# Designs tried in a protein design run: designed miniproteins, single chains, continued (5). Part 8

Each design is a single chain, and the fold is of that chain. pLDDT is the mean over its residues in the fold that is shown.

## One batch from the design tools (miniprotein)

Design m16247
Fold by ESMFold2-Fast:
Structure m16247 (fold): chain A 60 residues (1-60)
Amino acid sequence: SELDQVQDGIVAGSQEQDLARQLALYQATLDKMQRLGMDQALIDQVQAVVESVKQQIEQQ
């Protein structure tokens, strides 16, 4: 299901060691969550993770 794809995306992002790939995985998951109209609090949580990864990339 699409919810399973969102869950898989979160797991894949959490296991990814490369920051650029991790950002791409979380961003793709965030985009899917927004298209599905998922709860805003959950979207905000994933958005915070995306912003954290972006900050880590900027420091490298």
Scores: mean pLDDT 82

Design m16248
Fold by ESMFold2-Fast:
Structure m16248 (fold): chain A 74 residues (1-74)
Amino acid sequence: SAEEAFRREVEEDVRALEELLKRRGITPSPELQAAIDAVKRAVRERAPAGELARLMAELLRLASQQFQAELAKS
């Protein structure tokens, strides 16, 4: 189903983000880690697509903020 495909895509995107953070030597902030954990929990619990989309949007916002902060240090 489209919902199952979306959940799988979200799970893959979260794994890709975690791998990118490791490759860049960036330690996620407590807020970013909490957002990652919330998305992973929602995927496991098969949360509705709308809830998953909201959690994923928050995760991407926090990840973007941290990447921008790391860039500003350079």
Scores: mean pLDDT 87

Design m16249
Fold by ESMFold2-Fast:
Structure m16249 (fold): chain A 87 residues (1-87)
Amino acid sequence: MEIEEKLRELGKKGTPEAQSLALAIIDMARASREAAEKAGRNLVEYVKKLSPEVKQMAVEAANIAAEGRPDVADAFRKFAEELKKIL
């Protein structure tokens, strides 16, 4: 809940692509572990096409979600590691 508010605020300050990405990360945080891992892999492919600023925002958003959702934190850490390879 508080994490979703932080993610929405982060997206609001960005481009439409950043807003869409923030909403996708919120959805990923609500998912089961397996669904979160799959969503993370799909989001990496999407983020590869975006600006460096949105890629950095994606890493920040993944870290926020990992702190707020222990059950899926490993999926978000893996997502952040993959994003760092494309920064």
Scores: mean pLDDT 76

Design m16250
Fold by ESMFold2-Fast:
Structure m16250 (fold): chain A 68 residues (1-68)
Amino acid sequence: SLDAVIAALEALRPTFSPEAAEHLQRAIDALREGNVEEAKLHLIRAVNLMTDAERDALVQALVDALGG
């Protein structure tokens, strides 16, 4: 669900670097506004600023939120 995706992103945001966390916050804000395309853009930018371990954590959290 969208609420589960937002909750997963909110939980992960403070664990990342400030630069990645800023883009995750913008993605969260865009999702709350229903702006999926803006959210995708900010998620891509955040991912480019992440370590491999951070990317793995993000992907797993999103898969769990979307698929259960």
Scores: mean pLDDT 83

Design m16251
Fold by ESMFold2-Fast:
Structure m16251 (fold): chain A 64 residues (1-64)
Amino acid sequence: SDADVRLILDNAVADGSISEEQAREIERLVREGASKEEIVEVLLKGGMSEKQAESLADALLEHR
């Protein structure tokens, strides 16, 4: 759900894992049906590790 996706992203911002700007971009991508690969690429560009990016992308896609 949109609410679950937003909660996951808000928690990642609070933890310092991603910026607010990245969270908004990823929320948009998830709403538009983006692939796991696209979500992972945005997270990697923000400095997240590949393992963390994969985990977060999987959680977002499970709850969209």
Scores: mean pLDDT 84

Design m16252
Fold by ESMFold2-Fast:
Structure m16252 (fold): chain A 81 residues (1-81)
Amino acid sequence: DSPAEVELARRIGELFREALPHLSDELAEAVQNIMLYLYLSGDVAAARARLDALLATASAEEARIMREVFDRVVAEYERLS
């Protein structure tokens, strides 16, 4: 809603995009969809649950990295609220 929140979301999105180049197109799209869901709903718990379910079939290393990035995004959103 505020320009600062939109800009922060874009910067975090770019960071995610840089972190995701090794993922398949399907996995990258699913992660982006979860991020979009978080932005539109503000439902952190539901977004985290969807991410956890998605990462259940990913490698342990990729799952760990994605959880760290997601938690950082969530922390920024919660800090702004």
Scores: mean pLDDT 70

Design m16253
Fold by ESMFold2-Fast:
Structure m16253 (fold): chain A 114 residues (1-114)
Amino acid sequence: DEIKKKAEQLIKEAEKALKQGDYDEAIKKLKEAYELAKKAKDAELALRVAEGAVKVAVEALKKGDYDKAIEAAKLAVEAARFAVETSTDPELIFRAELVEGVALLIIGVAKLIE
């Protein structure tokens, strides 16, 4: 599973970029990981991308970077929806739906602040 290993590495690289405050790089790496999750039809990878994207969105929101918070949260919505559509595991579906809800809330809050 070279695709899964590459996606996991990209998620790790996104976490490092986030820790450095580089939201653009974190979002870029998560988008690349999401494309791999779609190609692999891997709901668990898509959920991990969505969870990572929510973390980026929260940190960007805390720093007042509303545009990047919205971009990351939109990625989280897309990845979480893909996980719901791809999985037959009720627990994974429930977790993905929670992540989608949190991401939609972040988008709403960020848009209200301008």
Scores: mean pLDDT 91

Design m16254
Fold by ESMFold2-Fast:
Structure m16254 (fold): chain A 91 residues (1-91)
Amino acid sequence: SPPEITDELIDKIAENVKKSLEKLKDWTDEQIAAAVEALMDDILKANPNISIEQIKKLTEKIVSVLEEFGYKDAAERVKEYGEQKIKELEK
């Protein structure tokens, strides 16, 4: 069976994060990081067959969007979150 999550779905998730950030002008880096981490947790729970490579791609694309919008602290926190989720799968 094909994997439940696709590269196209990862691209759509990153695009949706970008659209959300365009509307969230009064949010702090901490609030943005918490919201993105919650979104990533929901994605991982919905896609139990997600690969390490797919988590890496998802994390990289979201971090890039956060950096583009100037949320540097949120980008670092989300990067660490993705690295932690990869480590959990390697056990």
Scores: mean pLDDT 82

Design m16255
Fold by ESMFold2-Fast:
Structure m16255 (fold): chain A 75 residues (1-75)
Amino acid sequence: AKEIGERMAELAREAGEKLAENPVKGFTAEQTAGLAEGIGGISAGVALVNGDKEGAERAYEEGEEGAKKAYEAAS
């Protein structure tokens, strides 16, 4: 269970990093941030249904940080 939550948090972090490093051409800063948040939310949901509330919280936090970085990079 914890391993799944850790992997979900890692996926959310990687997605945020990729979006910040390689902004999607034609996306607004808001759309790019929304994509990072969405990936974090989905990752948190996967961790939660696997019983890892702590991992879900980490995945959500990584999604929020990724959204901030993506917004700044796309701005």
Scores: mean pLDDT 76

Design m16256
Fold by ESMFold2-Fast:
Structure m16256 (fold): chain A 111 residues (1-111)
Amino acid sequence: SPAEQKALVEAMRARIMDLIAAGLAQMADASPAERERILLATVEEIIRVIEETAKQLSPELQAILEKMKKEIEEVVREALERGEDARRTLIRIAAIVEQAADEMLALIEAK
């Protein structure tokens, strides 16, 4: 139902934002190498949450999640190639997640 799809998207957003907050907190006193490890571990957990949630969502919402997943993977790849600060990369990932969640919620509300 639309209500169940909304609850799943909201739960996914909350779980991912909690993971990002935890990652940022771990990065506060970490070396650059430790920050990169924290980034990669946090991204792995985010991808797991996305994949778990996708299995329960409609095909239209699954397409948005697949696009979000690819955008996250691309941001991480580019950040590693450029030697970007892991904290900055994780903040960029938070923005991607917020945008995708807003898009999914708008699509659900339109039905």
Scores: mean pLDDT 89

Design m16257
Fold by ESMFold2-Fast:
Structure m16257 (fold): chain A 64 residues (1-64)
Amino acid sequence: APPVLAEAVADVPAVRPDWLALRRGDRVLVLERVSPDEWYAQLLADPSRRGLVPADALREVGRL
C-alpha cells in the first residue's frame, strides 16, 4: 500500500531506541502498520529519523 501522511496529535517521547520522538503537530510518513497499536513512521522534515510510533498518537491527513 502507498505511504500515508499523518500528524502527531500529542508529544511522543522516545522511551526506547526504536521509537521515534515527536512533537504535537509533527508530520510523518507511515511506512508500515506493524500492528494495530504501533506504526513504523519516518519524520517528514528529516527522512533520516524513523521509528515506531503509537498509532493512537497519529491522525491521518493524506495519502501518497
Scores: mean pLDDT 80

Design m16258
Fold by ESMFold2-Fast:
Structure m16258 (fold): chain A 61 residues (1-61)
Amino acid sequence: ETGEIGLALKEAILDGNPEARERVHELLGITDEQIDALRAQLAAMRASGEPGGPGVRIEAP
């Protein structure tokens, strides 16, 4: 489910939880390297003080 995937992805990225990483691999096929890349991107966004990064164009939901 989306909620489970979102929680697992958040724990894998923010906490580096190995169980969450395995769950993300099974559900989304995302590798540890991709998770590390996402963590680096989030750190850069947080340093810039931007929630969604350089969103040049705003899109409708």
Scores: mean pLDDT 67

Design m16259
Fold by ESMFold2-Fast:
Structure m16259 (fold): chain A 98 residues (1-98)
Amino acid sequence: SDAEIAFLEARIARIEALIARLEELKKQLTNPQLIADADREIAAARDVIADVRALIAKMRAGEAVDPRELTLLLARATVVEGGLEFIIRVIEKEIAKE
């Protein structure tokens, strides 16, 4: 539905904003382990965004989407969003120590 597509697009926008924030924070990092952890979280988030965009494309084309596939993808998006928020907090605390 149009409402489902709008919901998914809003979720993508939120994750993209978190990626942008994390990339800015990375510029201030000196700890190689935190940089590696941030890069891993960004990569996972980009993969989820690509999968959500593919699902939106199917919906717009009028293709049938398995409700289970949608549910699992939304669960993955939630985990990724939480992971980004968590690593952002860790990095903000690390920057504050300098």
Scores: mean pLDDT 89

Design m16260
Fold by ESMFold2-Fast:
Structure m16260 (fold): chain A 85 residues (1-85)
Amino acid sequence: KSLKQRIHDIAKKRGKSVVPPPGVIRDVVTAPDRRTALDIIRRMMRDPSVDPIWAMSAAGVAVSAGLVSESDATRVIRRAQRSRR
C-alpha cells in the first residue's frame, strides 16, 4: 500500500486523530533539506511517546509539499517500524 493509502485507511478508522500537532508539521515543512525532513520523521517513528500515525501523517505532508518522495518516506517508515518490533 502507498503511504497516502495507509494514512487514509487509519484516518477512516480513527477520524481526525491522525493529524499531528501543528508544531511537528511546521518543523517538517520548514526543514532546510530532504535529509532533515526524513530525519524528523525517523525520530518520530522511533520515539515511543509519539503515536506512529502522527509520524506517518507528517511524512505524507512532506511528500505533498515536495520535500521528499513517497518512496523515500515509505522506506524510512518501514525501516523505523522494524526497529520498533
Scores: mean pLDDT 68

Design m16261
Fold by ESMFold2-Fast:
Structure m16261 (fold): chain A 99 residues (1-99)
Amino acid sequence: MAVEELEKELLKEEEKIIEELKPEAEKAVAENLPPEEKEKKVRELMIKAIERMLKIIEEKIENTTDEEAIKKLEEYKKKLEEALEALKNNEPLSKLNDK
């Protein structure tokens, strides 16, 4: 059972994506855009991050035969798909994170 290793790998991939997108997020904030445009840029970056994570999860599902690991990956995929749908439906960012 490689479930613990899988969780660690997923967290590492998530952190890597966040670090890669961080400069774009900081630039959007620094540009002193109107609040609506800033929210749009943050939303675009969040969508991009989730789409990248979904690709990684799909690849891991294809490459694993461990039933428990597949179940965990599919649960995480479902949560990311729900978050992606909420972002695409223009839900306020403050409500998505339930802060």
Scores: mean pLDDT 75

Design m16262
Fold by ESMFold2-Fast:
Structure m16262 (fold): chain A 60 residues (1-60)
Amino acid sequence: MIEEAIAKIKTGDGKESREAVEALLSLSREEVEEAIRRLIATGDSNARAAAGELMRLLGL
Protein backbone atom coordinates (compact mmCIF):
# COMPACT_ATOMS: atom_id res chain seq x y z
CA MET A 1 0.00 0.00 0.00
CA ILE A 2 2.40 2.72 1.19
CA GLU A 3 5.21 1.57 -1.18
CA GLU A 4 2.85 1.62 -4.19
CA ALA A 5 1.61 5.09 -3.24
CA ILE A 6 5.20 6.40 -2.98
CA ALA A 7 6.02 4.90 -6.39
CA LYS A 8 2.99 6.63 -7.97
CA ILE A 9 3.86 9.98 -6.34
CA LYS A 10 7.47 9.71 -7.60
CA THR A 11 6.25 9.40 -11.22
CA GLY A 12 5.23 13.09 -11.11
CA ASP A 13 1.93 12.22 -12.82
CA GLY A 14 -0.77 14.45 -11.32
CA LYS A 15 -3.54 11.85 -11.61
CA GLU A 16 -1.49 9.01 -10.08
CA SER A 17 -0.15 11.32 -7.36
CA ARG A 18 -3.66 12.51 -6.45
CA GLU A 19 -4.99 8.93 -6.29
CA ALA A 20 -2.03 7.89 -4.12
CA VAL A 21 -2.52 10.82 -1.70
CA GLU A 22 -6.25 9.99 -1.41
CA ALA A 23 -5.41 6.34 -0.70
CA LEU A 24 -2.94 7.39 2.03
CA LEU A 25 -5.57 9.69 3.61
CA SER A 26 -7.90 6.65 3.97
CA LEU A 27 -5.37 5.01 6.36
CA SER A 28 -5.20 5.39 10.15
CA ARG A 29 -3.43 8.45 11.56
CA GLU A 30 -0.43 6.33 12.61
CA GLU A 31 -0.12 4.85 9.09
CA VAL A 32 -0.39 8.30 7.45
CA GLU A 33 2.36 9.62 9.76
CA GLU A 34 4.54 6.62 8.78
CA ALA A 35 3.82 7.34 5.09
CA ILE A 36 4.82 11.02 5.59
CA ARG A 37 8.13 9.95 7.18
CA ARG A 38 8.82 7.54 4.30
CA LEU A 39 7.98 10.20 1.68
CA ILE A 40 10.41 12.67 3.29
CA ALA A 41 13.11 9.98 3.60
CA THR A 42 13.07 9.30 -0.19
CA GLY A 43 14.72 12.67 -0.93
CA ASP A 44 12.46 12.95 -4.01
CA SER A 45 10.95 16.39 -4.76
CA ASN A 46 7.53 14.97 -5.72
CA ALA A 47 7.49 12.84 -2.56
CA ARG A 48 8.42 15.89 -0.43
CA ALA A 49 5.59 17.92 -2.00
CA ALA A 50 3.10 15.11 -1.28
CA ALA A 51 4.33 14.85 2.33
CA GLY A 52 3.76 18.60 2.75
CA GLU A 53 0.22 18.26 1.33
CA LEU A 54 -0.60 15.41 3.73
CA MET A 55 0.79 17.35 6.70
CA ARG A 56 -1.30 20.40 5.77
CA LEU A 57 -4.49 18.33 5.35
CA LEU A 58 -3.92 16.69 8.78
CA GLY A 59 -2.98 19.97 10.50
CA LEU A 60 0.56 18.76 11.30
Scores: mean pLDDT 80

Design m16263
Fold by ESMFold2-Fast:
Structure m16263 (fold): chain A 120 residues (1-120)
Amino acid sequence: SSDLERLLELLKRMLDDVEKAKEAIEWMRKNKVSLADAEEEILSILDHLIKMAEMALEISTDEEIKELLKEIIELLKKAKEEVKALFAKGDVEGALEVMEETLEKIEELLKKAIELAEKL
């Protein structure tokens, strides 16, 4: 269906965006970017991924894929609150570590969602 094709395209785009986000986190660490620049970029990444996951959830009809997307959204929202708290404490490295862990977890969940969608 057109909705299934659109879901697959969104999920694959999210996976690409996660890979780019991982590269951005590594670049920020290597270049020792300011706290303000790191916070702006990380919050932008999180808000973008939350929006994409919410869009994918709206068009998904498969219950297992919906549960994976809900878990992705929950992990991203939790990461957003955790990185905000870390930046408030001046802990840039801690915020980057939370992002790396979160991005790895959502990458695994996205790969599962893609595999399920491809079998529909």
Scores: mean pLDDT 91

Design m16264
Fold by ESMFold2-Fast:
Structure m16264 (fold): chain A 67 residues (1-67)
Amino acid sequence: AKEEAERMKRLFEKLLEEAKKSEGLERDILLSLARMVVAVAKMSPSPEMRKAGEEMEERLRELLEEL
């Protein structure tokens, strides 16, 4: 359970790195996918996954302020 949440956060960080390197439509698609991942994680029945979702949401907000 915790390992799954940590793995999801690592995959999410890779997604954000790709979004930061991208431009135009590709960036928009990657950011949309990131928002979807956050929403799904926050709706998870697992408390650990919901916490990961909140941490991912904070990370996404930080990235959006830099773009």
Scores: mean pLDDT 82

Design m16265
Fold by ESMFold2-Fast:
Formats: sequence, C-alpha cells, structure tokens
Structure m16265 (fold): chain A 81 residues (1-81)
Amino acid sequence: SMEEKLEELEKKLEEMEKEGKEMIAQGASVDEIKEKLLERYEEIEKWAKENLSEEEFKKVSDKMNDVIVRTLIEAEEKKAA
C-alpha cells in the first residue's frame, strides 16, 4: 500500500540522518559526510522513483535535502566549536 511505502520512506530518511550523525560523532569531515549523504540520496531517489507516485516522488527530494542541510550544518557547527 502507499501507507506502507511512505513508512518505508520515513525509515530510509531516519537511517540517512542516523548515518550522518554517526559520521559527525566519529569526526568525519564535512566533505566525507556530504559524499555519504549524496550516495544515500541517490539510493533513496532510485527506490522512490520505482515505488512512489509522481506527486510523492517530487516531495522526496525536498525531504532528503532537509536531512542533508540539517546534518551538514550540525557537522560544521561541531567543527567550529
């Protein structure tokens, strides 16, 4: 169902954010974090294109960009402190 697919999307977004936060905790560079998040972005985008409607797929990019932006800001703030 679409509900189950949207729940799976939320899990993928949570895992993406978790991975980024773990990299920050491990002292990874902003560039390394960005590279890993872009890899996850490509994986989630491919899954979403195959599994979601066109309307829901258009929203996926915005949701992933929110995770990336928030994670990179956190990474830079931690390095600046």
Scores: mean pLDDT 83

Design m16266
Fold by ESMFold2-Fast:
Order: structure tokens, then sequence, then C-alpha cells
Structure m16266 (fold): chain A 68 residues (1-68)
């Protein structure tokens, strides 16, 4: 459901903040967030195409943060 997708996005945002606060390299942040999103997608039974869209959006957000 949309609520399950929203929960994945909330947990992703919290994890991203933690990893950025720890000074993790971009590649490690992307790797850890990709794994977490895939695990949460399986847990909430989110379709794989939606999971891949979330991963692509996450990679863009992370890239923008590290480019600034």
Amino acid sequence: SQDDIDQVLVEMSQTLRTLLDQGMPQSDVVSQLTQKIQQLGQQYNIPQDVVQQIIRAMKAVVAARYAA
C-alpha cells in the first residue's frame, strides 16, 4: 500500500541521515541504503518495480547531497 511505501521512505531517510552524520563515503551509503530498501520492500511486499524506482530516487538524492 502507499502507507507501506511511505514507511520505507521514512526509514530510508532516517538511515541516510545517520550514515551522513557518520561521514560515510557515497558508495557505502548507496550500498547500505540499497540493501535496506530491498529488505524493507520484501518485508512490506512492495512490487519489485516500485522497489527499483525507490532505489533510483535514493541514488539521485545521495548523489545530489555529495555534490553539494
Scores: mean pLDDT 84

Design m16267
Fold by ESMFold2-Fast:
Structure m16267 (fold): chain A 99 residues (1-99)
Amino acid sequence: REAELERLREEVRELARRLAELQARVLARYPELSEVLPPVSEILERLEAGEISVGDAVETLRLMLDHMLQVVPEDDPLRAELEELRAELARLEERLRAA
């Protein structure tokens, strides 16, 4: 279980890094999201410091993606990138529940 949790932690860190880059692009177009979303980099820092669990990080990233998807319209190419990350996160959530 510890080895699988460490792999999940590394994959969550990588997904969070990708989401942080995407969040910067989303906030440039939809600055109103800055009032409801903390920087993804803060979640990464907390996960790396051991202040939050992998499960806490996954849940927070899911809520952040859901908020962005509520604001970003279907005709924006950023939405497709957000939906891809949301699907990857859902797969990580399934693996975490199985661990």
Scores: mean pLDDT 82

Design m16268
Fold by ESMFold2-Fast:
Structure m16268 (fold): chain A 81 residues (1-81)
Amino acid sequence: MDPEAFKARMSAELKARIEQLKRDLDEAEKLSGVNPEKARELAERIRKQAEMVRGLAKSVGDQETAELAKEVEERAKKIIE
């Protein structure tokens, strides 16, 4: 398998995952005023998934996606706190 083709595919998949996590994060933010406990639960799940995406992005040298994942992780932490 071509290493560059693999990295490109992985980066695309990770970016798609980040977009899904952003949607989940918007849901968690909306829940914060209605059900804080469920909002925290969803935010903690998002944080863990963003941390995983960040690690994978770093492993393939995709710094842009790693930075996007870190942003999602920090936003989720603000809901948890």
Scores: mean pLDDT 84

Design m16269
Fold by ESMFold2-Fast:
Structure m16269 (fold): chain A 96 residues (1-96)
Amino acid sequence: TDLTVTIVGSNGASGTVTASTNGGGGSATTSLGGRAAASVSPDGTAVGGAISMPASLPTPTSVDVYVDGVLVGRGGKGGVGVGSGNGLATASGDVP
């Protein structure tokens, strides 16, 4: 199982970061100096982590959560994405 969390920066000059895992943990850093984390447990449960950015930078504009390549949840600025099982995920923070 693969969990991918995509973070989009604010404004038109956004940076993107994808954190992907395959039976383990992953992290990535944005061009805006932020971080994303994700993990997949041995039983196939995938969990996206919180988004963090330096206090001097704006929070991310959006968070998209993919489980096995399928978009299952999205959040807005400052959002957090969580995926569990084989296809269910949620995103929070400015969700429509």
Scores: mean pLDDT 41

Design m16270
Fold by ESMFold2-Fast:
Structure m16270 (fold): chain A 62 residues (1-62)
Amino acid sequence: SSLLNMSDEELDAEIAQQERTAEELQSTAVANGLSTTPEYIEAEVRVGVLDLVRAVKKVVPA
């Protein structure tokens, strides 16, 4: 399914949820003496993709 079909509110909520997940993963890594994990990197990439989709939607409204 296309992220471009999400409403701006739904996309903002998804970004906020993924950012929270990334923060929890980073906190867990730090608590265990790790600088990073694959899961944290994946979460950061997801946030970046969602931010890009959000930016595209602002230029080309559906």
Scores: mean pLDDT 76

Design m16271
Fold by ESMFold2-Fast:
Structure m16271 (fold): chain A 79 residues (1-79)
Amino acid sequence: TLELSDKVHALLETVGEKRKVVSVTQLRVGILRYAIENGLVDENNPQVFNVKGTPLEEITGKEVVSIDEIIDVVISQSK
């Protein structure tokens, strides 16, 4: 389990994840729900998200990221 930063927690609350402490699986599900609900998934490559102008760009520092990159960044920022 990992404790989410306030920025990541606020993002996941928009898709119904209200827990501050989550498993890696719960984090992955929350990020996928956020990407799908906000239309961030690339239709030609579902492993890649365009996060430009979203909180995920601020969290990752990149405009285009894979889900695994997002998870790795969030884990590195979590306790």
Scores: mean pLDDT 81

Design m16272
Fold by ESMFold2-Fast:
Structure m16272 (fold): chain A 59 residues (1-59)
Amino acid sequence: GGAAEAERLLQQAGDAAAAGDGESALRYAEKALAIPGASPEQRELARGLVELARAILEE
């Protein structure tokens, strides 16, 4: 389902961000935002991960 796919993408985005891989983190977070079945909480987390990924890419 969409929520489960969003959760998986958010986990991948978080793992990438923790590894300093801003490009992968951004890609996974943006994919999570595109999931129609994502919850409002998952969308909020995805937006935060997009911002974090962009900050990593600026370093």
Scores: mean pLDDT 85

Design m16273
Fold by ESMFold2-Fast:
Structure m16273 (fold): chain A 80 residues (1-80)
Amino acid sequence: KDKLLQQAGKEVAKAAELARKETGSHLAMWIMNKYGQAEYSSPKKGVKLLEEATKYMAKYGTKEATELMQKAVDLMKELV
């Protein structure tokens, strides 16, 4: 349980760092804020918040960062 949450957080952090390098810090900060909300929400609500962040990354970020966000979503779904 804790290992899945920790791994999801690592994937989100990698995605945010890629977004920061490619698009600037504003997108990265927004993604990290969404992950923080997801971490302190119920698992089901957390998954939905992280799916929203993944869609936003797909629209405004990079393909590589979006793939890392999707991996984090899949890890969080294991907690539902």
Scores: mean pLDDT 78

Design m16274
Fold by ESMFold2-Fast:
Structure m16274 (fold): chain A 68 residues (1-68)
Amino acid sequence: SSALAQSRKELEAADKFMEEVGKALKALENKDWETAKKLPLDALSIALSFFGSGSAEEAEKKAKEIKE
């Protein structure tokens, strides 16, 4: 069924997103801004929240700043 196929694709996308979050954590820990700039904004935001950035809103602002 198309619905089942879509669900599997969404699970695969979630796995890829978690890989990007892992890359973001590594890049932020190493101050690797070149790699960080290439990562999705949402992955960077989640990674920044793990560094104790406070609110999710503050993490998103920092992620946007890195992307600039």
Scores: mean pLDDT 75

Design m16275
Fold by ESMFold2-Fast:
Structure m16275 (fold): chain A 77 residues (1-77)
Amino acid sequence: MSEEEIEQIINETAKEYLDDLLAEGIDVEVAVEIAKKAIEETKKKVMELKAKGIELSEEEIRELVRRVADELKEEYL
């Protein structure tokens, strides 16, 4: 999987998570901050794994985004 494909999967999943946060009534500024940090942390982790020869599937990347976002949500709320 290319870096661009990884970035697309991460961004799409984070956007879905952001929409869910907004639907729950979470403030826009907080929801956007969670989404941005989830993108940055997930990309870093996926690229570190790729550098070690560990290739994640699309579903594994999406699950990692949700997990990172859930952890960030607990820190902000």
Scores: mean pLDDT 85

Design m16276
Fold by ESMFold2-Fast:
Structure m16276 (fold): chain A 100 residues (1-100)
Amino acid sequence: LKEKIKELAEYILKHGSPVAQELAREALKALDEGNLVEAARLVYRSTQADVLELKRRIEQAKAAGDEEAYKQLTAEYDRAVKLLDESRKILQEALEKARS
């Protein structure tokens, strides 16, 4: 679980939006402090922020008629949605372990 959170947060630090990157840094800090549930919540929030930013950028590309940007951003969006689903599962697992 810790490794999954770390890998996802490190990915967001390299590829995410500025808001997502900040939340990913906070997630890694929480992980280092042993706050597994908080780290999982922060990485989940990070992936949510990234999805929202990509939606805004896709709409801007559509408005501008930028077909190349639209295709690239749509591919990034598909990856971001997959990471959001993964982070949701990680958060659920962290919450279940905390209740045990």
Scores: mean pLDDT 85

Design m16277
Fold by ESMFold2-Fast:
Structure m16277 (fold): chain A 59 residues (1-59)
Amino acid sequence: STEQLEMQIGLTILERGGRATAAELAEALGKSQSTVRRHLDRMVAAGALRREGRYYVLA
């Protein structure tokens, strides 16, 4: 589900010190970069994450 994947993305970013790239998240979660990037962009729009170059950072 969308909620489960977003939770896993957030937890993986935490495990990586609060920041991760779409490629790192895709590899860690066994998803395509396109799928992960779509969810990351939604989470940024919702204010849960912030974009720092190619990194996504917990807000």
Scores: mean pLDDT 86

Design m16278
Fold by ESMFold2-Fast:
Structure m16278 (fold): chain A 81 residues (1-81)
Amino acid sequence: SVEEKRLALEAATKLNEVNIEANKKGMDDASRTAFEASRRILAGDYDGARRLAQRLLDLVADDPAMVATVKDVIALIDKIQ
């Protein structure tokens, strides 16, 4: 649906923001996980993306702003499913 595509693009955009910020901070595992989660969303693998986003929460736990963005991503994925 149009709504699903809009939510998926919003989630992928937020994950790309996390990827960029994590990369700037030398958080290579978080950056890669955010990139992989974004790719899963764009491929329609919302279950895979959600599992990666949950792991991403642990990887960015020391950065409250990134935690908030990843929680927004999980909420967007939950609206799609």
Scores: mean pLDDT 90

Design m16279
Fold by ESMFold2-Fast:
Structure m16279 (fold): chain A 74 residues (1-74)
Amino acid sequence: SVFDEAQAAARARLEELRARLAADPDTSLGEVRAWVDAAVAELRARFPELSEEDAEAIRLGMLLEAQRWVRERA
């Protein structure tokens, strides 16, 4: 499904972000949020059939996971 493909792509982007956070521990929460927003915008462009609800679910999941990593590094 489009949702499954978009979610798989989102997970790939999250792994890129995780590697970046490991390499640059000074990355701010604002930069993390901007990264997630940019990733979701790219997903919406790649998967135009993705519903607004599904895109928001992916965005929230990515943001929650990324924020958890930021908290755990402190």
Scores: mean pLDDT 82

Design m16280
Fold by ESMFold2-Fast:
Parts: sequence; structure tokens; C-alpha cells
Structure m16280 (fold): chain A 115 residues (1-115)
Amino acid sequence: SVRERAAEVLELAIEILEEMAKRMSPEQRALAEGWIAELRRALEAVRAGRLSDEELRALLESTLTLLRAAAVQLGMEEIAELAERALREVRAAESLEEAIEIAKRALEEIRKLLS
């Protein structure tokens, strides 16, 4: 379902942010831990079926924005550019299904760059 695929995207984003947080200063890590906590609460809302399609799309945009910010803070230019491109494509997507596919593909590429 759309909800299951959106949850998968959030799970990938949380995993990526947790990995990036390991490379951060204590101050940056505290900020990232706050973002991770917000994404975990959003994941619970997705799983509970409490979000509309518009709210799911906004959540995908917020998630990519947070990943771009984290990448910029760490000087990970390739990851920042990938997240920025994905954000533009998500905003231009004609459907929520297309937006989810774009986000998932970008996050899978980001995960590979962190390994």
C-alpha cells in the first residue's frame, strides 16, 4: 500500500540520519537526534493511517530537507546534491506514488554512499 511504501521511506531516512549523526559534533548530533525523534513520531502516524496524501507528500519533502541539511553540515556535497535533486523531483511529481518512488530511490543511493 501507499502507507507501507511511505513507512519504508521514513525507515530508510531514519537509518541514514542515525549513520550521519555518528560523524557529527556533539552540538550537531543533538540537533540530528531531534530530527530523528520527529521522524520516528511521523513514522508512527504513517503506520496508524493518520496522515492524508497531502501530509505524506509534505513529510517526504521535510525528510529530504532534513537529509540535505545534515549532508551540508558534514560537507557531504554528493549526498546534499542528491537530496536536493530528489526534493525538486518530489515537488514536481504528479502523484504521491511517484513522489514515494523518487524518495526511495534517492535514499537507497545515499545509503550506498555512506557504506
Scores: mean pLDDT 88

Design m16281
Fold by ESMFold2-Fast:
Structure m16281 (fold): chain A 63 residues (1-63)
Amino acid sequence: ITPAELFARIDSDGDGKVGPEEARIVKEEFGIEVPESMLGGDINAVFVKVAKKLIEEGKLTFP
């Protein structure tokens, strides 16, 4: 998965905010929990957290 594709997955509504639905998708698709403190906040914080985990697992690829 590419960084751009990952960002699109977690920012499904394009609002730049992390809602409960986005957090659920991230957990279901990537097995990564989103802390309550990140909900309604900056989507970049969630993106960094998910990307870091995917890099650790060798699942994040660059074009």
Scores: mean pLDDT 71

